Designed miniproteins, single chains, continued (3). Designs and how they scored, part 7

Each design is a single chain, and the fold is of that chain. pLDDT is the mean over its residues in the fold that is shown.

## One batch from the design tools (miniprotein)

Design m8210
Fold by ESMFold2-Fast:
Structure m8210 (fold): chain A 63 residues (1-63)
Amino acid sequence: SMLEELEKQLERIKKTVEVLDELSRVQQLALLHELEKLLSQITDPKLKEEVEKLIRKVRERLA
């Protein structure tokens, strides 16, 4: 069930990333930190790949 909780958290974050352009720079940085923290908690390789993809997308917007 811990994996299911992480998947639900990831889906919520994915929805936030869809509105990334509407977030302030401070909110975008906070989202990046949340994603990096989530990545450190995940052992499943598929979930890691999805989180890394979201991190890249947020970093591209911050560049």
Scores: mean pLDDT 82

Design m8211
Fold by ESMFold2-Fast:
Structure m8211 (fold): chain A 83 residues (1-83)
Amino acid sequence: VTIDDIMFYARIAFIRNRDANGTLDFTSFMGVVDQIGQRFNIVFSDADRQYIRDMFNQNRDSNGTISFDSFINVIRDWLTHIF
């Protein structure tokens, strides 16, 4: 499994879980992260969960949601962190 394989799945998972505004709130974002973990057998430590939470908070918009482009950057940074 490559980072590109995971990123391809992550794009599809975002599109399937986005709200009517085309964004993800924190709960939906963590749901997508868990879906990626289940699909690719990635086990998350408490430190990994803290890292991804911090990345969401740094990249969220004024409505508390994350856009597609920001989501892709967060997931890529996270995968680079764990690989």
Scores: mean pLDDT 84

Design m8212
Fold by ESMFold2-Fast:
Parts: structure tokens; C-alpha cells; sequence
Structure m8212 (fold): chain A 64 residues (1-64)
């Protein structure tokens, strides 16, 4: 889980990078990898800004 998150990063660009990070956060939550989900949400925030990070975390929690 941890190694995969290193590749999610991306630039200041939103869109697909933020979506990919958010999707990984949801995937890790489903896999019972809470730390991976949090890191994915953090990467989503870095890629798409605070709204993307919040969406990723909220979506991950609702996907549970």
C-alpha cells in the first residue's frame, strides 16, 4: 500500500490526478488500509487542492 502512494503525487493540476488519488484512497479504505487511504487523500489535496482532499476522504468514508 505505502509504496503505491509514492506514484500518485502529480502536479498542481486537478482533474484526473486528483481523481486517481481519491480513487486510491477509496480502494485502500475498502482493503482495510486506513493509512493508505489517508495518504491517498493527502495526495488528492496536493494535486487538486483542499476540495479534492476533502472529497477523497469523504468518498472513502462513504465507500465503507
Amino acid sequence: SHGGLAAVGGGARGGSEAAVAGGRAGKYMIQNDREGALKGAEEAERAGGPEAGRGALHGSQMAL
Scores: mean pLDDT 57

Design m8213
Fold by ESMFold2-Fast:
Structure m8213 (fold): chain A 79 residues (1-79)
Amino acid sequence: AGLLTPEQARATAEAIEKDKEKIKKENSPSKIVAYVLIGVGLYLEGHYEEAARVFETAVEIDPSLTGVKKLAEEAKAKA
């Protein structure tokens, strides 16, 4: 087990998904970067499904994040 429990990983992904529309409207680069870093943390801890969800949410907010889209596909392949 990594730094996050499976329950914490799931709650984190769900919270980001719920805030998606608000974050998209705010168009905050710092908040989008923070979510990408959370997704990377989830991926490194082995929470691949939750990492994929967070990366997909970040790409929905900023479709120019082509590298993050590839990370989402990698995470889904490992889930």
Scores: mean pLDDT 78

Design m8214
Fold by ESMFold2-Fast:
Structure m8214 (fold): chain A 94 residues (1-94)
Amino acid sequence: SSAAREQQRAEGERLFSNGGMSFIMGDYDTSIKQYDQAARIFEQLGDRRGLSRTYTQRGMAYYAQGDFDKAREDFQRSLSLDPNNELARHYLSQ
């Protein structure tokens, strides 16, 4: 139902926000797990923009951990969903 999809979107947004907070705190493992959960929700919803920004933020967390291969993969996935994602493009240029 529309109401159920809206509730799932709200949950995805909360997980995305929590991932950002964990990232700021330097807890990259927790951040990645929260972004993983948010990505699954946005994928189920068909929310390409939500999924794109989530891959960008997860890629940044991988980059901060030095996992450049996983970071690159996430930035590429992000750009495939949203070619105008300047943040993902910026990180791919590094």
Scores: mean pLDDT 90

Design m8215
Fold by ESMFold2-Fast:
Structure m8215 (fold): chain A 67 residues (1-67)
Amino acid sequence: SLEEARRELRDLLIEHFEKTYGKEVAEAVRKVFEARPDLTPFDLYRRAAREGKTVEEVVRELAKRLE
């Protein structure tokens, strides 16, 4: 189903972020996506570009706002 495909895609993207940015960033991304199911990986990249930041920095900032 579409919902199953979306869950699998999110899991694959979190795993990719772990390999690319490390476990701390992957856990932060997981928390952000759980709190903000409206957000996509594309939204994180767009925000980073708009603010002149790295995706890692954006993810860390968003995760901090959840605490």
Scores: mean pLDDT 78

Design m8216
Fold by ESMFold2-Fast:
Structure m8216 (fold): chain A 76 residues (1-76)
Amino acid sequence: SHMERAARGLRIVAEADEATVDRLMKEAGLTPEEREIVRDILAAKRGERPAGYSGEKADKLFEALVKIAEVEEKRK
């Protein structure tokens, strides 16, 4: 399901190194807006800024996480 893929994508972003996440974003063909949202999460993970999202950005994050999970799934 999309919900399970989004959860998997979130785990990937949380647990993988930044180079791996960057590669997966490129392979998944994320839009500039989706890449920006994932980059903001990575910056927050580094302690550079707090993460905060409107409902619109939350929806775009969900779609970005699904796309990342789908690309990672194809490589296994």
Scores: mean pLDDT 75

Design m8217
Fold by ESMFold2-Fast:
Parts: sequence; C-alpha cells; structure tokens
Structure m8217 (fold): chain A 81 residues (1-81)
Amino acid sequence: DLEQYLLEKLSSTLSDETVELYKPIIEAIANLDYEKALEILHKLRAEIAGAPDLEPGVSLEEVKEEVEKTVKEVEEELKKL
C-alpha cells in the first residue's frame, strides 16, 4: 500500500499537521494520478512560499526544507513505479 507507506514515512519525519497538509498528494499518488499529485505539489509550494509559519513554531525556511524533501521523496517513488 503506497499510501500507507508514504504516510508512515512522512509521519516519522513531519508533524501530524504537516502530514495532513500533504495527505491529498499522497492519496493522488496512491491512486496513480501523478498529474494531479504534481499539480497539488506545485500549488502547495506556492502557498508555502506566500505563507510563512504555516505550523506553530516552524519558520518559512523549515517549511520550505520539509516541502523540498517531501517533493524529492515523491519524485523518487514516482520513478520507482
């Protein structure tokens, strides 16, 4: 189950709030809707760039780093499929 695998992987690294924010992307990937997953990723990155401190106590730079890490992990999983 790709959805469960990605959720567990993100949950071990990111807060529950951040995982919920990325959940629609994970669901799209699990449904093999890569076009939708990429669209959501691009939209999320744009929103994070315009909204500092999305999570309490997290700086914009920290959020950007986690998004970039998640994007890379998603891209690697897409390449493995």
Scores: mean pLDDT 60

Design m8218
Fold by ESMFold2-Fast:
Structure m8218 (fold): chain A 77 residues (1-77)
Amino acid sequence: SNQQQLQLTKLMMHAMALRVELELLARSLPASQQQAVAERVAQLGAQLRQAVANNDLTAAQQVVDQLDTLLQELRAQ
């Protein structure tokens, strides 16, 4: 539906904003942590692309929640 497509678009935009914040934050981390963060962000990005391809709003929301959790965990370190 048009409403579902709009919600998916909003989740994609939110995920893009979180990814930018994670990339900026990762630059200040030790090299070993930078690689782990980059791999995790890449995995979550792949999961988001699959969720969008499947029109799976629940899976897309879960990816956004996981990106936000990762950002919060890294900020607490």
Scores: mean pLDDT 88

Design m8219
Fold by ESMFold2-Fast:
Structure m8219 (fold): chain A 68 residues (1-68)
Amino acid sequence: MEEEIERQMAALEALLATLSRTAQLVFLRGQIAELEKLAAESTDPEEKEKLLRMIERYRELEARLRAE
């Protein structure tokens, strides 16, 4: 699970590196909102836990981008 999340984060950061900072923030906010919706609608506790961990990682990345 953790290694899968780290791979997804690495792929996301590589994608974001091709975008402007404004586009990166818009994209991340959209992705966080979608993941939050999926987590709220999920009835599988394992799936929900994975989604919540992804949301935490995305929020950390958003915070770093905003600090720049």
Scores: mean pLDDT 79

Design m8220
Fold by ESMFold2-Fast:
Structure m8220 (fold): chain A 73 residues (1-73)
Amino acid sequence: SVAEQEDEALRNTIEVLKKTIDKPLDTPSPSAGQSGLRVMAMSLELDAEFSKDEKLKEEALEMAKKLKKKAEE
């Protein structure tokens, strides 16, 4: 089902982002990097919308918030 597949995929995505979020933004174009971060944040927010797991939703939304903050810097 969508909920089961999305929960597992979302956990994997969050784990990768936790590893990466603390690294400096390594892009040749700051504007392109900022756009990429915003798109990733929107994708996480959408995935959180369809998740059945409240704690996973919270983790996804927290990661999206961190990505948006990094994009604003």
Scores: mean pLDDT 72

Design m8221
Fold by ESMFold2-Fast:
Structure m8221 (fold): chain A 92 residues (1-92)
Amino acid sequence: MKAGELLIKIGEELIKIGEENSNPGYIRLGKRLVELGRELIENPSIERAKEAVELGKEMVRLGKLGGNPRIVEIGEEVIRAGEEAIKELEEK
């Protein structure tokens, strides 16, 4: 599933950013994205895709509060990936 692979890639990038900036919150969020991406590949479900959208929305919220445009951009990518997965799953 392409959306799951994208979430893994985004999650790995976020872990790297968190490690470079000693930010445990980013590392934790990135690990959760990697886990959700793997779950979407192994067992695609609308519930998992919705979890990705919720996580992306939380990232956008936190990025805006912290003045971190990079985190807002990453959160928007996560939302897009989750919404795409929902659409693909709802069509079949």
Scores: mean pLDDT 81

Design m8222
Fold by ESMFold2-Fast:
Structure m8222 (fold): chain A 74 residues (1-74)
Amino acid sequence: AAEALAAGRAGEPAAIEPLVALLGSADPATRDAAAVALRQIGGAAAYRAVEALHRETTDPATRATIRRHFPLGA
């Protein structure tokens, strides 16, 4: 988890999948850190992964975290 967050903050594309998994974490601080790291990576691949999770997730906290950090539609 810490390694994925650090790699994401450094903009490493390989961190996208581990960070998307961390968006589903029960810990609010971990979810927010993962969202920030995914924003640092940026680009189409990171946004597509986040959009896919937003569509599939049933967790309202995960959805709220994504909406707060990413300019996704409603």
Scores: mean pLDDT 73

Design m8223
Fold by ESMFold2-Fast:
Structure m8223 (fold): chain A 85 residues (1-85)
Amino acid sequence: SEEELLKEFKEKLEELKAKVPEEDKPLLDRLEELVEKALASEDPFEREVLEGLAFIILAVLRIRHPELKDLIDELADLVRELLAL
């Protein structure tokens, strides 16, 4: 369900927030904002653009924190599943 996937996304996001430095936390806040906005949008074009922006943030985080790649890849999978609903 959307509720269960969103809960898992938020739990993994908080896990990642605990592992990144303070300066990267605004990127994670922006990621959450983009995902929530995409889920609330009735416009399929807006949803696709917001999804693309979310994946750009995840790609930046993966480049900056290669040691966290597995957790970032799990978040990317959850974003794909959430936005396919």
Scores: mean pLDDT 86

Design m8224
Fold by ESMFold2-Fast:
Structure m8224 (fold): chain A 83 residues (1-83)
Amino acid sequence: MAAEEFKKIVQIYVDALKKAHPLTPEEKEQLEKEMKEIYEYAEKYVDEEIYEKAKKEFIAVLETSLKNPRTKEAAQAALEEIK
């Protein structure tokens, strides 16, 4: 349940980012790689403690993204879903 909610939030961030700022092929490949690593991390460590750490790390990324005009809109959308 929690892992599925986390995957959904990550997907919302990625979709919003693609909509606001169309990615180059290289940026898209890098983003897909990062998403795959996040999903594999969440799937491998279903333990609640590890999941909470992954969630905190993702929130920190979103907070940093709010300061960048290119990613601000996508970060706001993802943060609203986490709340």
Scores: mean pLDDT 65

Design m8225
Fold by ESMFold2-Fast:
Structure m8225 (fold): chain A 81 residues (1-81)
Amino acid sequence: MSTEERIKEYLKTIPELASEKNIEVKEIPNAPGLFTVKTDNYEGLIVLDAELTTFLSAMLGKKGAGIFEPPLKIRGGVSLV
């Protein structure tokens, strides 16, 4: 299973994202461990460790939300192995 697929499966375990039908994860060129995420209602960044095995952090902003809605912050320390 690819790193992007493992990230998608982990994101589906988060209650706020479990209802998202479409989750797209893409590696950022020349930025090891950094991935962009787009869902139906959220977009943002994910950070993995250098081995691409551990989810370190993510911050996703809600689409259509004004500047006044706080981003969804996901805590790291989760193994993707």
Scores: mean pLDDT 72

Design m8226
Fold by ESMFold2-Fast:
Parts: C-alpha cells; structure tokens; sequence
Structure m8226 (fold): chain A 65 residues (1-65)
C-alpha cells in the first residue's frame, strides 16, 4: 500500500534554510519518527508559528526520542 502521507519538505511554506535544516533533522530518524515530527511541523505551520519556532519544537521533540 502506498502511504499518501509523504514528508515533502520542499512543499512546506518555509524558507529554503528552514527546509534544509528540517530535512537534515528528519534524515537522522526512522520512518515512523519522521512521520511524527513532520506532522508536528505541519501543525505548527497551520498555527502560524515562525520558522525558528517550528525548528526549535522539532529539535526538542527529537531529543525526547
């Protein structure tokens, strides 16, 4: 089965620098962890959080894994 929920970092409305940093963070994680943190990032984007706030939140959640 093809998973429709794919982490397309380049499709996120973030700066190029923030997208690159997010991609680096996610690349160090398992597929399950990538889905979890990408959903967190998407939720924060919907809430109007800044690129810096999104990256800090993702980094903080990664430290708990």
Amino acid sequence: SEVIVKVAVHDLPLSEEAREELAKILSTLSDEEQVKLSRLASELIRQGKSDEEILEAVKKEKEKL
Scores: mean pLDDT 73

Design m8227
Fold by ESMFold2-Fast:
Structure m8227 (fold): chain A 92 residues (1-92)
Amino acid sequence: SMARKEAELEAFVEFVAEELGLSEEEVEELREKVRLVQAEAERLYKEKRSFSEEEMSEEEKRAWAAHAELSAIFRELEARNLLPALQERIEA
C-alpha cells in the first residue's frame, strides 16, 4: 500500500537523520532522493526495461544520481554497523 511505502520511507529517513546528524534541509533532500529512486524503480518495472546509462533521459540521470547518493549513505551505515538496526526499524 502507499501508506506502508510512505511509512517505510519515513522510518528510513528518520533513522538516517538521527544516526548521521542531518539538518532539516538535509532530511528533506534525503526524502526527495528516496522518492525519486522509488518512482524510477516502479517505472522500469512497469515498462519491463533494464536500467541503461547509454539511453538515460535527464529525469533518469537525476534518479541515477539520487541512487548513487543513497548507495553512499548505505555504505556509511554499513561502516558504522547500523544496517541491522535500520532493518529492525523498517520491519517494526
Scores: mean pLDDT 76

Design m8228
Fold by ESMFold2-Fast:
Structure m8228 (fold): chain A 65 residues (1-65)
Amino acid sequence: TPAEKAGRAPTVEEAAEYGREHARLQGKDDAGVDAAGRWMRAHVESGATPEQVAETAKAAADGAD
């Protein structure tokens, strides 16, 4: 992501777009894409680092969350 390139935590919009793009790649519908965006926003609000955001996204995809 652009935030990973900059070595910083993603902004609310960057995290939301990352979640939306990931959901689109998995073939989710518009509602699923919107849900993924909202989920990623919550992670940025918690002050998660880019590494933590990536780990949480993987855990969610694996069903660990």
Scores: mean pLDDT 63

Design m8229
Fold by ESMFold2-Fast:
Structure m8229 (fold): chain A 65 residues (1-65)
Amino acid sequence: ELREAELEAMLRMIAWNSGDIEKVEVKGKEIFVYVKEDTPEAKETIEKMKKLAEKEGYSLHVYKL
C-alpha cells in the first residue's frame, strides 16, 4: 500500500497536469482538493484523484474557490 507521502505526491502530480487545481492537502484519512475553475478537465482530474484515494482507503473532499 502507498504511504501517505507517496499518495500525496501522486495526487499533486495528477492535480498539476490539470492546471485548475489550486492545492491538495492530506490530513489523516482525508484529502482536501481546492479547485480554481470548474472545468470539464478539472472534473476528470478530480474523478481520477477520487478513485486513487478510495482505493487506498482515503476520503476525498472537493472545495471550490
Scores: mean pLDDT 78

Design m8230
Fold by ESMFold2-Fast:
Structure m8230 (fold): chain A 66 residues (1-66)
Amino acid sequence: SAAEEAAAYASKAGEAAARGDAEAAQKYVTLASEAGGGNVKPDLETAADPEKAALYAARAHTIAAS
């Protein structure tokens, strides 16, 4: 389902951000947001910052799980 996909992408985004892979984190943050219904779009600055990307991914996961 879309919620399960959003949760999976959010998890991958958080893992990528924790590893310092900003490119992968940006990709997964975008996918998680889209799958979770697009409540908010990640901007390039947020996706490029691993710390912010991880927080954004966690929020996308929470929204998808709701």
Scores: mean pLDDT 65

Design m8231
Fold by ESMFold2-Fast:
Structure m8231 (fold): chain A 64 residues (1-64)
Amino acid sequence: DLATLGGAGAAASGGAGYGQAAGRAFVEHNKDEALRYGELAGEANPARRAAAETAGKIAQEGAE
């Protein structure tokens, strides 16, 4: 899992930066929809799944 977490972090820092900015706007308006959309996108792409998993944990910690 450490390797997976490291990979997800690197992808988020480099590739997902813009996506994160867009995601924040959705999270503030529709937290549930944004989270579900991320899960669906992750299902289509293994790399996105890892990023979505990390984003989900962050949202979970921030939400409740």
Scores: mean pLDDT 52

Design m8232
Fold by ESMFold2-Fast:
Structure m8232 (fold): chain A 92 residues (1-92)
Amino acid sequence: KLEEAKERVRAIIERLNRHRPVTFPDEVIEKVAEILVMLENGEDIDKISEKFGLPKEVVEELRELLHNGKFSDEEIVRKIINALDLVEAKKR
C-alpha cells in the first residue's frame, strides 16, 4: 500500500514539474504518500495531525478535497507538500 502510494506520488510530482527541475527527498515522498493513504483509508484527522505535525484544519481540508472529488490527485499532492513545507518553516 505505502510503496504503491509512493510511486503514485513520485509520478504525480514528475508530471507536475516536467519543465522545472524540482528535487524532493525520499522522506518527503514517503510522508506525502503516507498522508494520502491515511486520508484515503478514513483515518482519524487527529491521528494524521499528530503523526505529521500538520494543523487539524489543514488535514480536515485535505480530507474534504479527497471526499468531494472536485480536485485532482495532483492538486491534493501539491497541497500536502505545501502544508509540510509550512510546518518545516515554523520549526526553523
Scores: mean pLDDT 72

Design m8233
Fold by ESMFold2-Fast:
Structure m8233 (fold): chain A 56 residues (1-56)
Amino acid sequence: GPEEEAVRRRVEAAARSGDNAAARAAALQGYKEFRDVLSEDQVDAAGARGAIEAGG
């Protein structure tokens, strides 16, 4: 959904910059911002997809 895509895009942008700490912070912010809509597993999956897209 849109919230998962927001997490994915933020993690991708941070990972593309080479800032692994910022990428992890983006995923952590996703847990806080979307806690009522997304499970932790959904945030983790979106973050993993962002990291993959940054590398591909």
Scores: mean pLDDT 81

Design m8234
Fold by ESMFold2-Fast:
Structure m8234 (fold): chain A 84 residues (1-84)
Amino acid sequence: MDAELAALSREFGVPVALLRSIHEGTGLDVAGIGRLLAAARARYPDLPLRLAVAAELVERHGFSVRDAARIAGVSERAVRRALA
C-alpha cells in the first residue's frame, strides 16, 4: 500500500497524505485511486488536481460538497465554484 501510494504521488504530483485521505474517505484501493486521479485530471484539466478530485467525487461518486472538500483538502467554496 504505502509504496504504491508513493508511486501514485510521484506520477500525479500530489502528497501521499492526499492519497491516504482519498483511501480513508472513499474506500478505494490503489488502482481505484489511480483511476479517480486520471479521470479528474482528464475531466477538469484547468483545475488544480486536488480541486478536480473534489469535483469528480461530487459529480460522479455521490459525495457531498463538504465531504469531497474534506477528502481533497480544499475549501467548500472552491468546490462549489468548480461545479458552477
Scores: mean pLDDT 85

Design m8235
Fold by ESMFold2-Fast:
Formats: structure tokens, sequence, C-alpha cells
Structure m8235 (fold): chain A 84 residues (1-84)
């Protein structure tokens, strides 16, 4: 099973064709744990915001390795691409 560390996660996010903003995440996942993980004053998908999303995906899949499983990442990617 493929897993993504934070650096791979950032790279994959940078490859997605969507507006890389907090607004895009909130539109893709309007009342989800992902939306709640985003810092209130964040407007851009900076390292802090991306780390919160990464941590939430890891937490949802309950991986003990601190990495996001491919299945969890694919879910995030699908949501963001649907928005675009």
Amino acid sequence: MKTYDFEEFKKRISELDFDKSVEALLKAFPDSPIAEAIPKDATTLDDEVLKRVFEKLDEVDKNPDGKVDEASFVGLEAGLKTLS
C-alpha cells in the first residue's frame, strides 16, 4: 500500500489543477473534519494549512506511521478535482 509523507503530499497537491487557497478546500469539503482543521485566519494553502490537512487525513485513516495512505489521498484529490 502506497503511503505519502508530508513532502510527497505537498508535491501531489501542487500538481492538482485547482485554486490553491483555503476557500477551495472549504468548497470541496464544506462541513468536514478537513474544514475544521484549517486555521481560522488562513487564506492560502501554506505549510501550516497543508500540514493540518495532512494530519487530519492520517488521523482519519488511523495510520500509526504519520503518513497518509493512498486511499485517503485519492479521496482528497477527487474532492478537489470535483471542485475544479
Scores: mean pLDDT 72

Design m8236
Fold by ESMFold2-Fast:
Structure m8236 (fold): chain A 107 residues (1-107)
Amino acid sequence: DEERKKVLKEIEEKRKKTKEEIEEMVKKGEPLEKIFEFLVEKTREIFGLANKIDDDELKKEVFEWFLEELAKIANPELYEELKKKGDYESLLLEARKILEELEEKKE
């Protein structure tokens, strides 16, 4: 329980820090591909923490957080619209499409 609480707090702090750094990258006009690479690297670190406590539900939450952040950086206007509507399913679907497009560019 104490080990789990420590890991959850570390994940929360890393997620918050990642969001702040992404906001700065966006303000500086960094290209989407660079912001995506940063988000992937930070998500891998966070996923590694979730994996240490063997929590499949937490791993799913980390991946969904990644998709939400990806949608926000790639299409902020659509992200705000879907979030206001509470259409989380459409938000995650749009994020998956963006992810597939960005992965294709690496081939």
Scores: mean pLDDT 81

Design m8237
Fold by ESMFold2-Fast:
Structure m8237 (fold): chain A 73 residues (1-73)
Amino acid sequence: SAEEILRELRELGRRLVEAARAGDLAEVKRLGQEMRELTAQGLKVPEYQEEVQKLAEELDREAARAYLEYQTA
């Protein structure tokens, strides 16, 4: 369901941020691919498109910030 997709996106996003902060590029690539695939599935549900898109954008921003912190440490 779309609600399950939103829940899974939050969990994958949390793990992606942690991997990015640790500089684990292999894990970032793996989790990022899983998030993109799950986001694509969620965007197919018209009633949840806005929530899925907003969540995906928020999680991507947080992961990018965490990776920047790793690179500038």
Scores: mean pLDDT 82

Design m8238
Fold by ESMFold2-Fast:
Structure m8238 (fold): chain A 87 residues (1-87)
Amino acid sequence: MATVSLEPASARVGETLTVTATNMKPGARLEVYDARTGKLLASAVADENGTATITLENVTEAGDYVARVYDPEGNLLAEARFRVEPA
């Protein structure tokens, strides 16, 4: 089962946030969205070990964000919600 972890669990505007998904099928996708606008911010494809990592170095907007894991067929497998605090 795919697992999403966040480092840190919350971040401030201007901080680096790392989103890591593990136990994915190779070729599955990790996507990070702004929860308010639905705007896709970044995506990554799982490697042969089933791991995908997204580093968000320039998060400019405080608010709620969503990480989603999709299998290679496009089915939603996991979702994690997190917050970016104002600077």
Scores: mean pLDDT 78

Design m8239
Fold by ESMFold2-Fast:
Structure m8239 (fold): chain A 77 residues (1-77)
Amino acid sequence: SAAAEREEEQRRRIEEILAKLREKMEEIYAEWKRKGDKETIKKIEDLMKNKGLSLSEAVGLVRPDETLAIIEEIFAG
């Protein structure tokens, strides 16, 4: 039972982290669109459309430093 409880707790924790990451990635992507960063948006959309990457994967490739900052923020708070 202790192993099953630990596995369920770990799964829940991963799901919470992934949900927060998706929300933060969508927020920053919307912010870049609002600011008119056309080059960044085009690169992200090209990767999603032509390579079948998710938004998070495309953002991570185009803006790795900003992606790392978001990950660090989620783990810090």
Scores: mean pLDDT 80

Design m8240
Fold by ESMFold2-Fast:
Formats: C-alpha cells, structure tokens, sequence
Structure m8240 (fold): chain A 74 residues (1-74)
C-alpha cells in the first residue's frame, strides 16, 4: 500500500541517518495524507526502526524529529 511504501521510505531515511527535510517527495506525499494516514505511516516506520537491535541516540533523535514533522501538518 501507499502508506506502507511511505513508512518504509521514512524508516530507511532514519536508519541511514539521512536529513528528513531534504526528501521533498516524501514531505509532499505526507502532506497529501490525512491525520490518521500520517499517524499510520509513523506507527509502521517506528515499528521498522525499533525492530533494529541497539538503536543509536542519533536514530532515536531522527525518529522524534519524524514524529514532530508528521504531526505538524506538512
């Protein structure tokens, strides 16, 4: 699904310590979703990221940034 595709993309950016603000296509696509759909993307992305043993402090910070970004209504 589109939501699962966006969640996997977001999770991969976090796991690769990428700058979330530089993925214009991801931000644009998230902006087209309603609040429930954005929360579902975040939930799935968090599940993927947290499935990695030994989350780094940097990955945890990016996950928090992603929460704020998604909840701010892009």
Amino acid sequence: SRIEELAERLANLILNLADLSRDDELLKQLGTLDEKEREEVLRIAEEIVKSKPGLSKAEERLLEQARELIRSLL
Scores: mean pLDDT 78

Design m8241
Fold by ESMFold2-Fast:
Structure m8241 (fold): chain A 80 residues (1-80)
Amino acid sequence: SDEEKIEKINKLVKEIKDIYKRLPDMSKEEQKKALEEMEKKLDEMQDLYFSLSPEQQEKLRPLIQDAWNLVQQMRSDLLS
């Protein structure tokens, strides 16, 4: 259960980072849609994270924080 959740979290983090890397090649309209997609992935990731054991939450906290920071940076740049 936790192992499957951790794999899903890692996949969501990679997807968020991959979207962020593609931002320079996107139009403003595409960037807004990309932000919405990143926010949905972040929400799913946070739900999975808070359903983990306390030990796993401690280990993954920096990864979750990094993903959250990327989404906030994107939001600040486009929809502040």
Scores: mean pLDDT 84

Design m8242
Fold by ESMFold2-Fast:
Structure m8242 (fold): chain A 88 residues (1-88)
Amino acid sequence: GFVLPVIIKTEEKTLEGKLGVVPSLGIAYLSVDGKIYSVKISPTSTLEEIIKKALEKFAEANGLEIVSLKVPGPDGSPIEAELKKKKP
């Protein structure tokens, strides 16, 4: 498995977290703000699919929606996501 740094920018604050990917167990988890958001992955899941799935779970739990997403480059740069409050 591997772990990637994650930066989540909202209108009110910037959060730092980690995305762990454990292919042998078929899971990925987002650890941010003292909470863990786990998702199931398949052997054929792309990194972008895994990132989106984990961030969507975080967004839904917090009443947010994803505005933009930057996937990490080959240099190991962090995942960067911008989220805003979901309107009814």
Scores: mean pLDDT 82

Design m8243
Fold by ESMFold2-Fast:
Structure m8243 (fold): chain A 71 residues (1-71)
Amino acid sequence: SAAQQALRQQIDRDIEVGLARISLSVGEKSQDLGMYRRAIEAARRAGTPEGEELERRARELERQILEQQRK
Protein backbone atom coordinates (compact mmCIF):
# COMPACT_ATOMS: atom_id res chain seq x y z
CA SER A 1 0.00 0.00 0.00
CA ALA A 2 0.99 3.66 -0.37
CA ALA A 3 1.11 4.03 3.43
CA GLN A 4 3.52 1.07 3.79
CA GLN A 5 5.76 2.45 1.00
CA ALA A 6 5.78 5.92 2.62
CA LEU A 7 6.77 4.40 5.99
CA ARG A 8 9.62 2.42 4.36
CA GLN A 9 10.88 5.58 2.62
CA GLN A 10 10.79 7.48 5.95
CA ILE A 11 12.75 4.68 7.68
CA ASP A 12 15.34 4.67 4.86
CA ARG A 13 15.76 8.47 5.17
CA ASP A 14 16.09 8.21 8.98
CA ILE A 15 18.80 5.52 8.59
CA GLU A 16 20.78 7.69 6.14
CA VAL A 17 20.53 10.74 8.46
CA GLY A 18 21.76 8.55 11.36
CA LEU A 19 24.69 7.26 9.29
CA ALA A 20 25.60 10.85 8.30
CA ARG A 21 25.52 11.99 11.96
CA ILE A 22 27.68 9.07 13.15
CA SER A 23 30.21 9.43 10.30
CA LEU A 24 30.45 13.20 10.92
CA SER A 25 31.00 12.68 14.67
CA VAL A 26 33.71 10.03 14.09
CA GLY A 27 35.36 12.24 11.45
CA GLU A 28 35.50 15.22 13.84
CA LYS A 29 37.11 13.07 16.58
CA SER A 30 39.59 11.31 14.24
CA GLN A 31 40.20 14.07 11.60
CA ASP A 32 39.47 11.35 8.98
CA LEU A 33 38.61 12.62 5.48
CA GLY A 34 37.06 9.22 4.66
CA MET A 35 34.51 9.68 7.46
CA TYR A 36 33.53 13.16 6.20
CA ARG A 37 33.08 11.74 2.68
CA ARG A 38 30.87 8.93 4.08
CA ALA A 39 28.84 11.57 5.96
CA ILE A 40 28.36 13.60 2.73
CA GLU A 41 27.23 10.50 0.77
CA ALA A 42 24.76 9.40 3.48
CA ALA A 43 23.41 12.97 3.86
CA ARG A 44 22.83 13.16 0.08
CA ARG A 45 20.97 9.81 0.05
CA ALA A 46 18.73 11.05 2.90
CA GLY A 47 17.43 13.93 0.74
CA THR A 48 16.06 15.80 3.80
CA PRO A 49 16.65 19.35 5.14
CA GLU A 50 18.55 17.79 8.07
CA GLY A 51 20.66 15.82 5.56
CA GLU A 52 21.38 19.03 3.61
CA GLU A 53 22.66 20.71 6.82
CA LEU A 54 24.82 17.67 7.70
CA GLU A 55 26.26 17.65 4.14
CA ARG A 56 27.09 21.38 4.43
CA ARG A 57 28.86 20.83 7.79
CA ALA A 58 30.83 17.79 6.53
CA ARG A 59 31.95 19.65 3.37
CA GLU A 60 33.17 22.63 5.45
CA LEU A 61 35.17 20.31 7.76
CA GLU A 62 36.62 18.41 4.75
CA ARG A 63 37.66 21.77 3.20
CA GLN A 64 39.43 22.83 6.45
CA ILE A 65 41.48 19.59 6.63
CA LEU A 66 42.42 19.80 2.91
CA GLU A 67 43.62 23.41 3.42
CA GLN A 68 45.77 22.30 6.39
CA GLN A 69 47.29 19.48 4.27
CA ARG A 70 48.42 22.03 1.61
CA LYS A 71 51.20 23.18 3.97
Scores: mean pLDDT 85

Design m8244
Fold by ESMFold2-Fast:
Structure m8244 (fold): chain A 97 residues (1-97)
Amino acid sequence: SEEELQKLRNEVLKKVEELLDKAEEAARAGDLEAAREHVEKALELIKEFHEKYPDPNFLELMVEMLENRAKQLELEGLDELAELLREMAKEVRELLE
């Protein structure tokens, strides 16, 4: 149903945001390897959701969110994490093709 699909989208969004928050915490602590692992897990969740429930609008929202997060992180001097999020956004865009 539309309601069940929206609930699943919200659950994926929440998990992605939690992983990106962990990536930011790791990057601020100087652990770029842990930050990368959290970003990779977040990307995998998006890919798995798209494989089961193709949704171009959800992917476009993910790209916008990732680019906005990357811009804010860059302004805060977290350039390495910002670049990881831009790479993730590129991977999400490739799912639209």
Scores: mean pLDDT 88

Design m8245
Fold by ESMFold2-Fast:
Structure m8245 (fold): chain A 67 residues (1-67)
Amino acid sequence: MPSEAQRAEVEARLRAELEEAAAAEPNPELAEALRRAVTRAIEAGMKPVPEAVEWGRRAEELREALA
């Protein structure tokens, strides 16, 4: 399992990316980047922050709408 320090860094990065994404226009590149970050956190055995999960769902909707 990743260390608590590594988990804290991932959570901090996800929160920062969420704040930036909230201000961003619909953009599939940004949506995929955030989704990949969330997926990597889950794969590493970390539970993503609640805001990241919600934004991940929104990113999926944006990806489908823009396709």
Scores: mean pLDDT 62

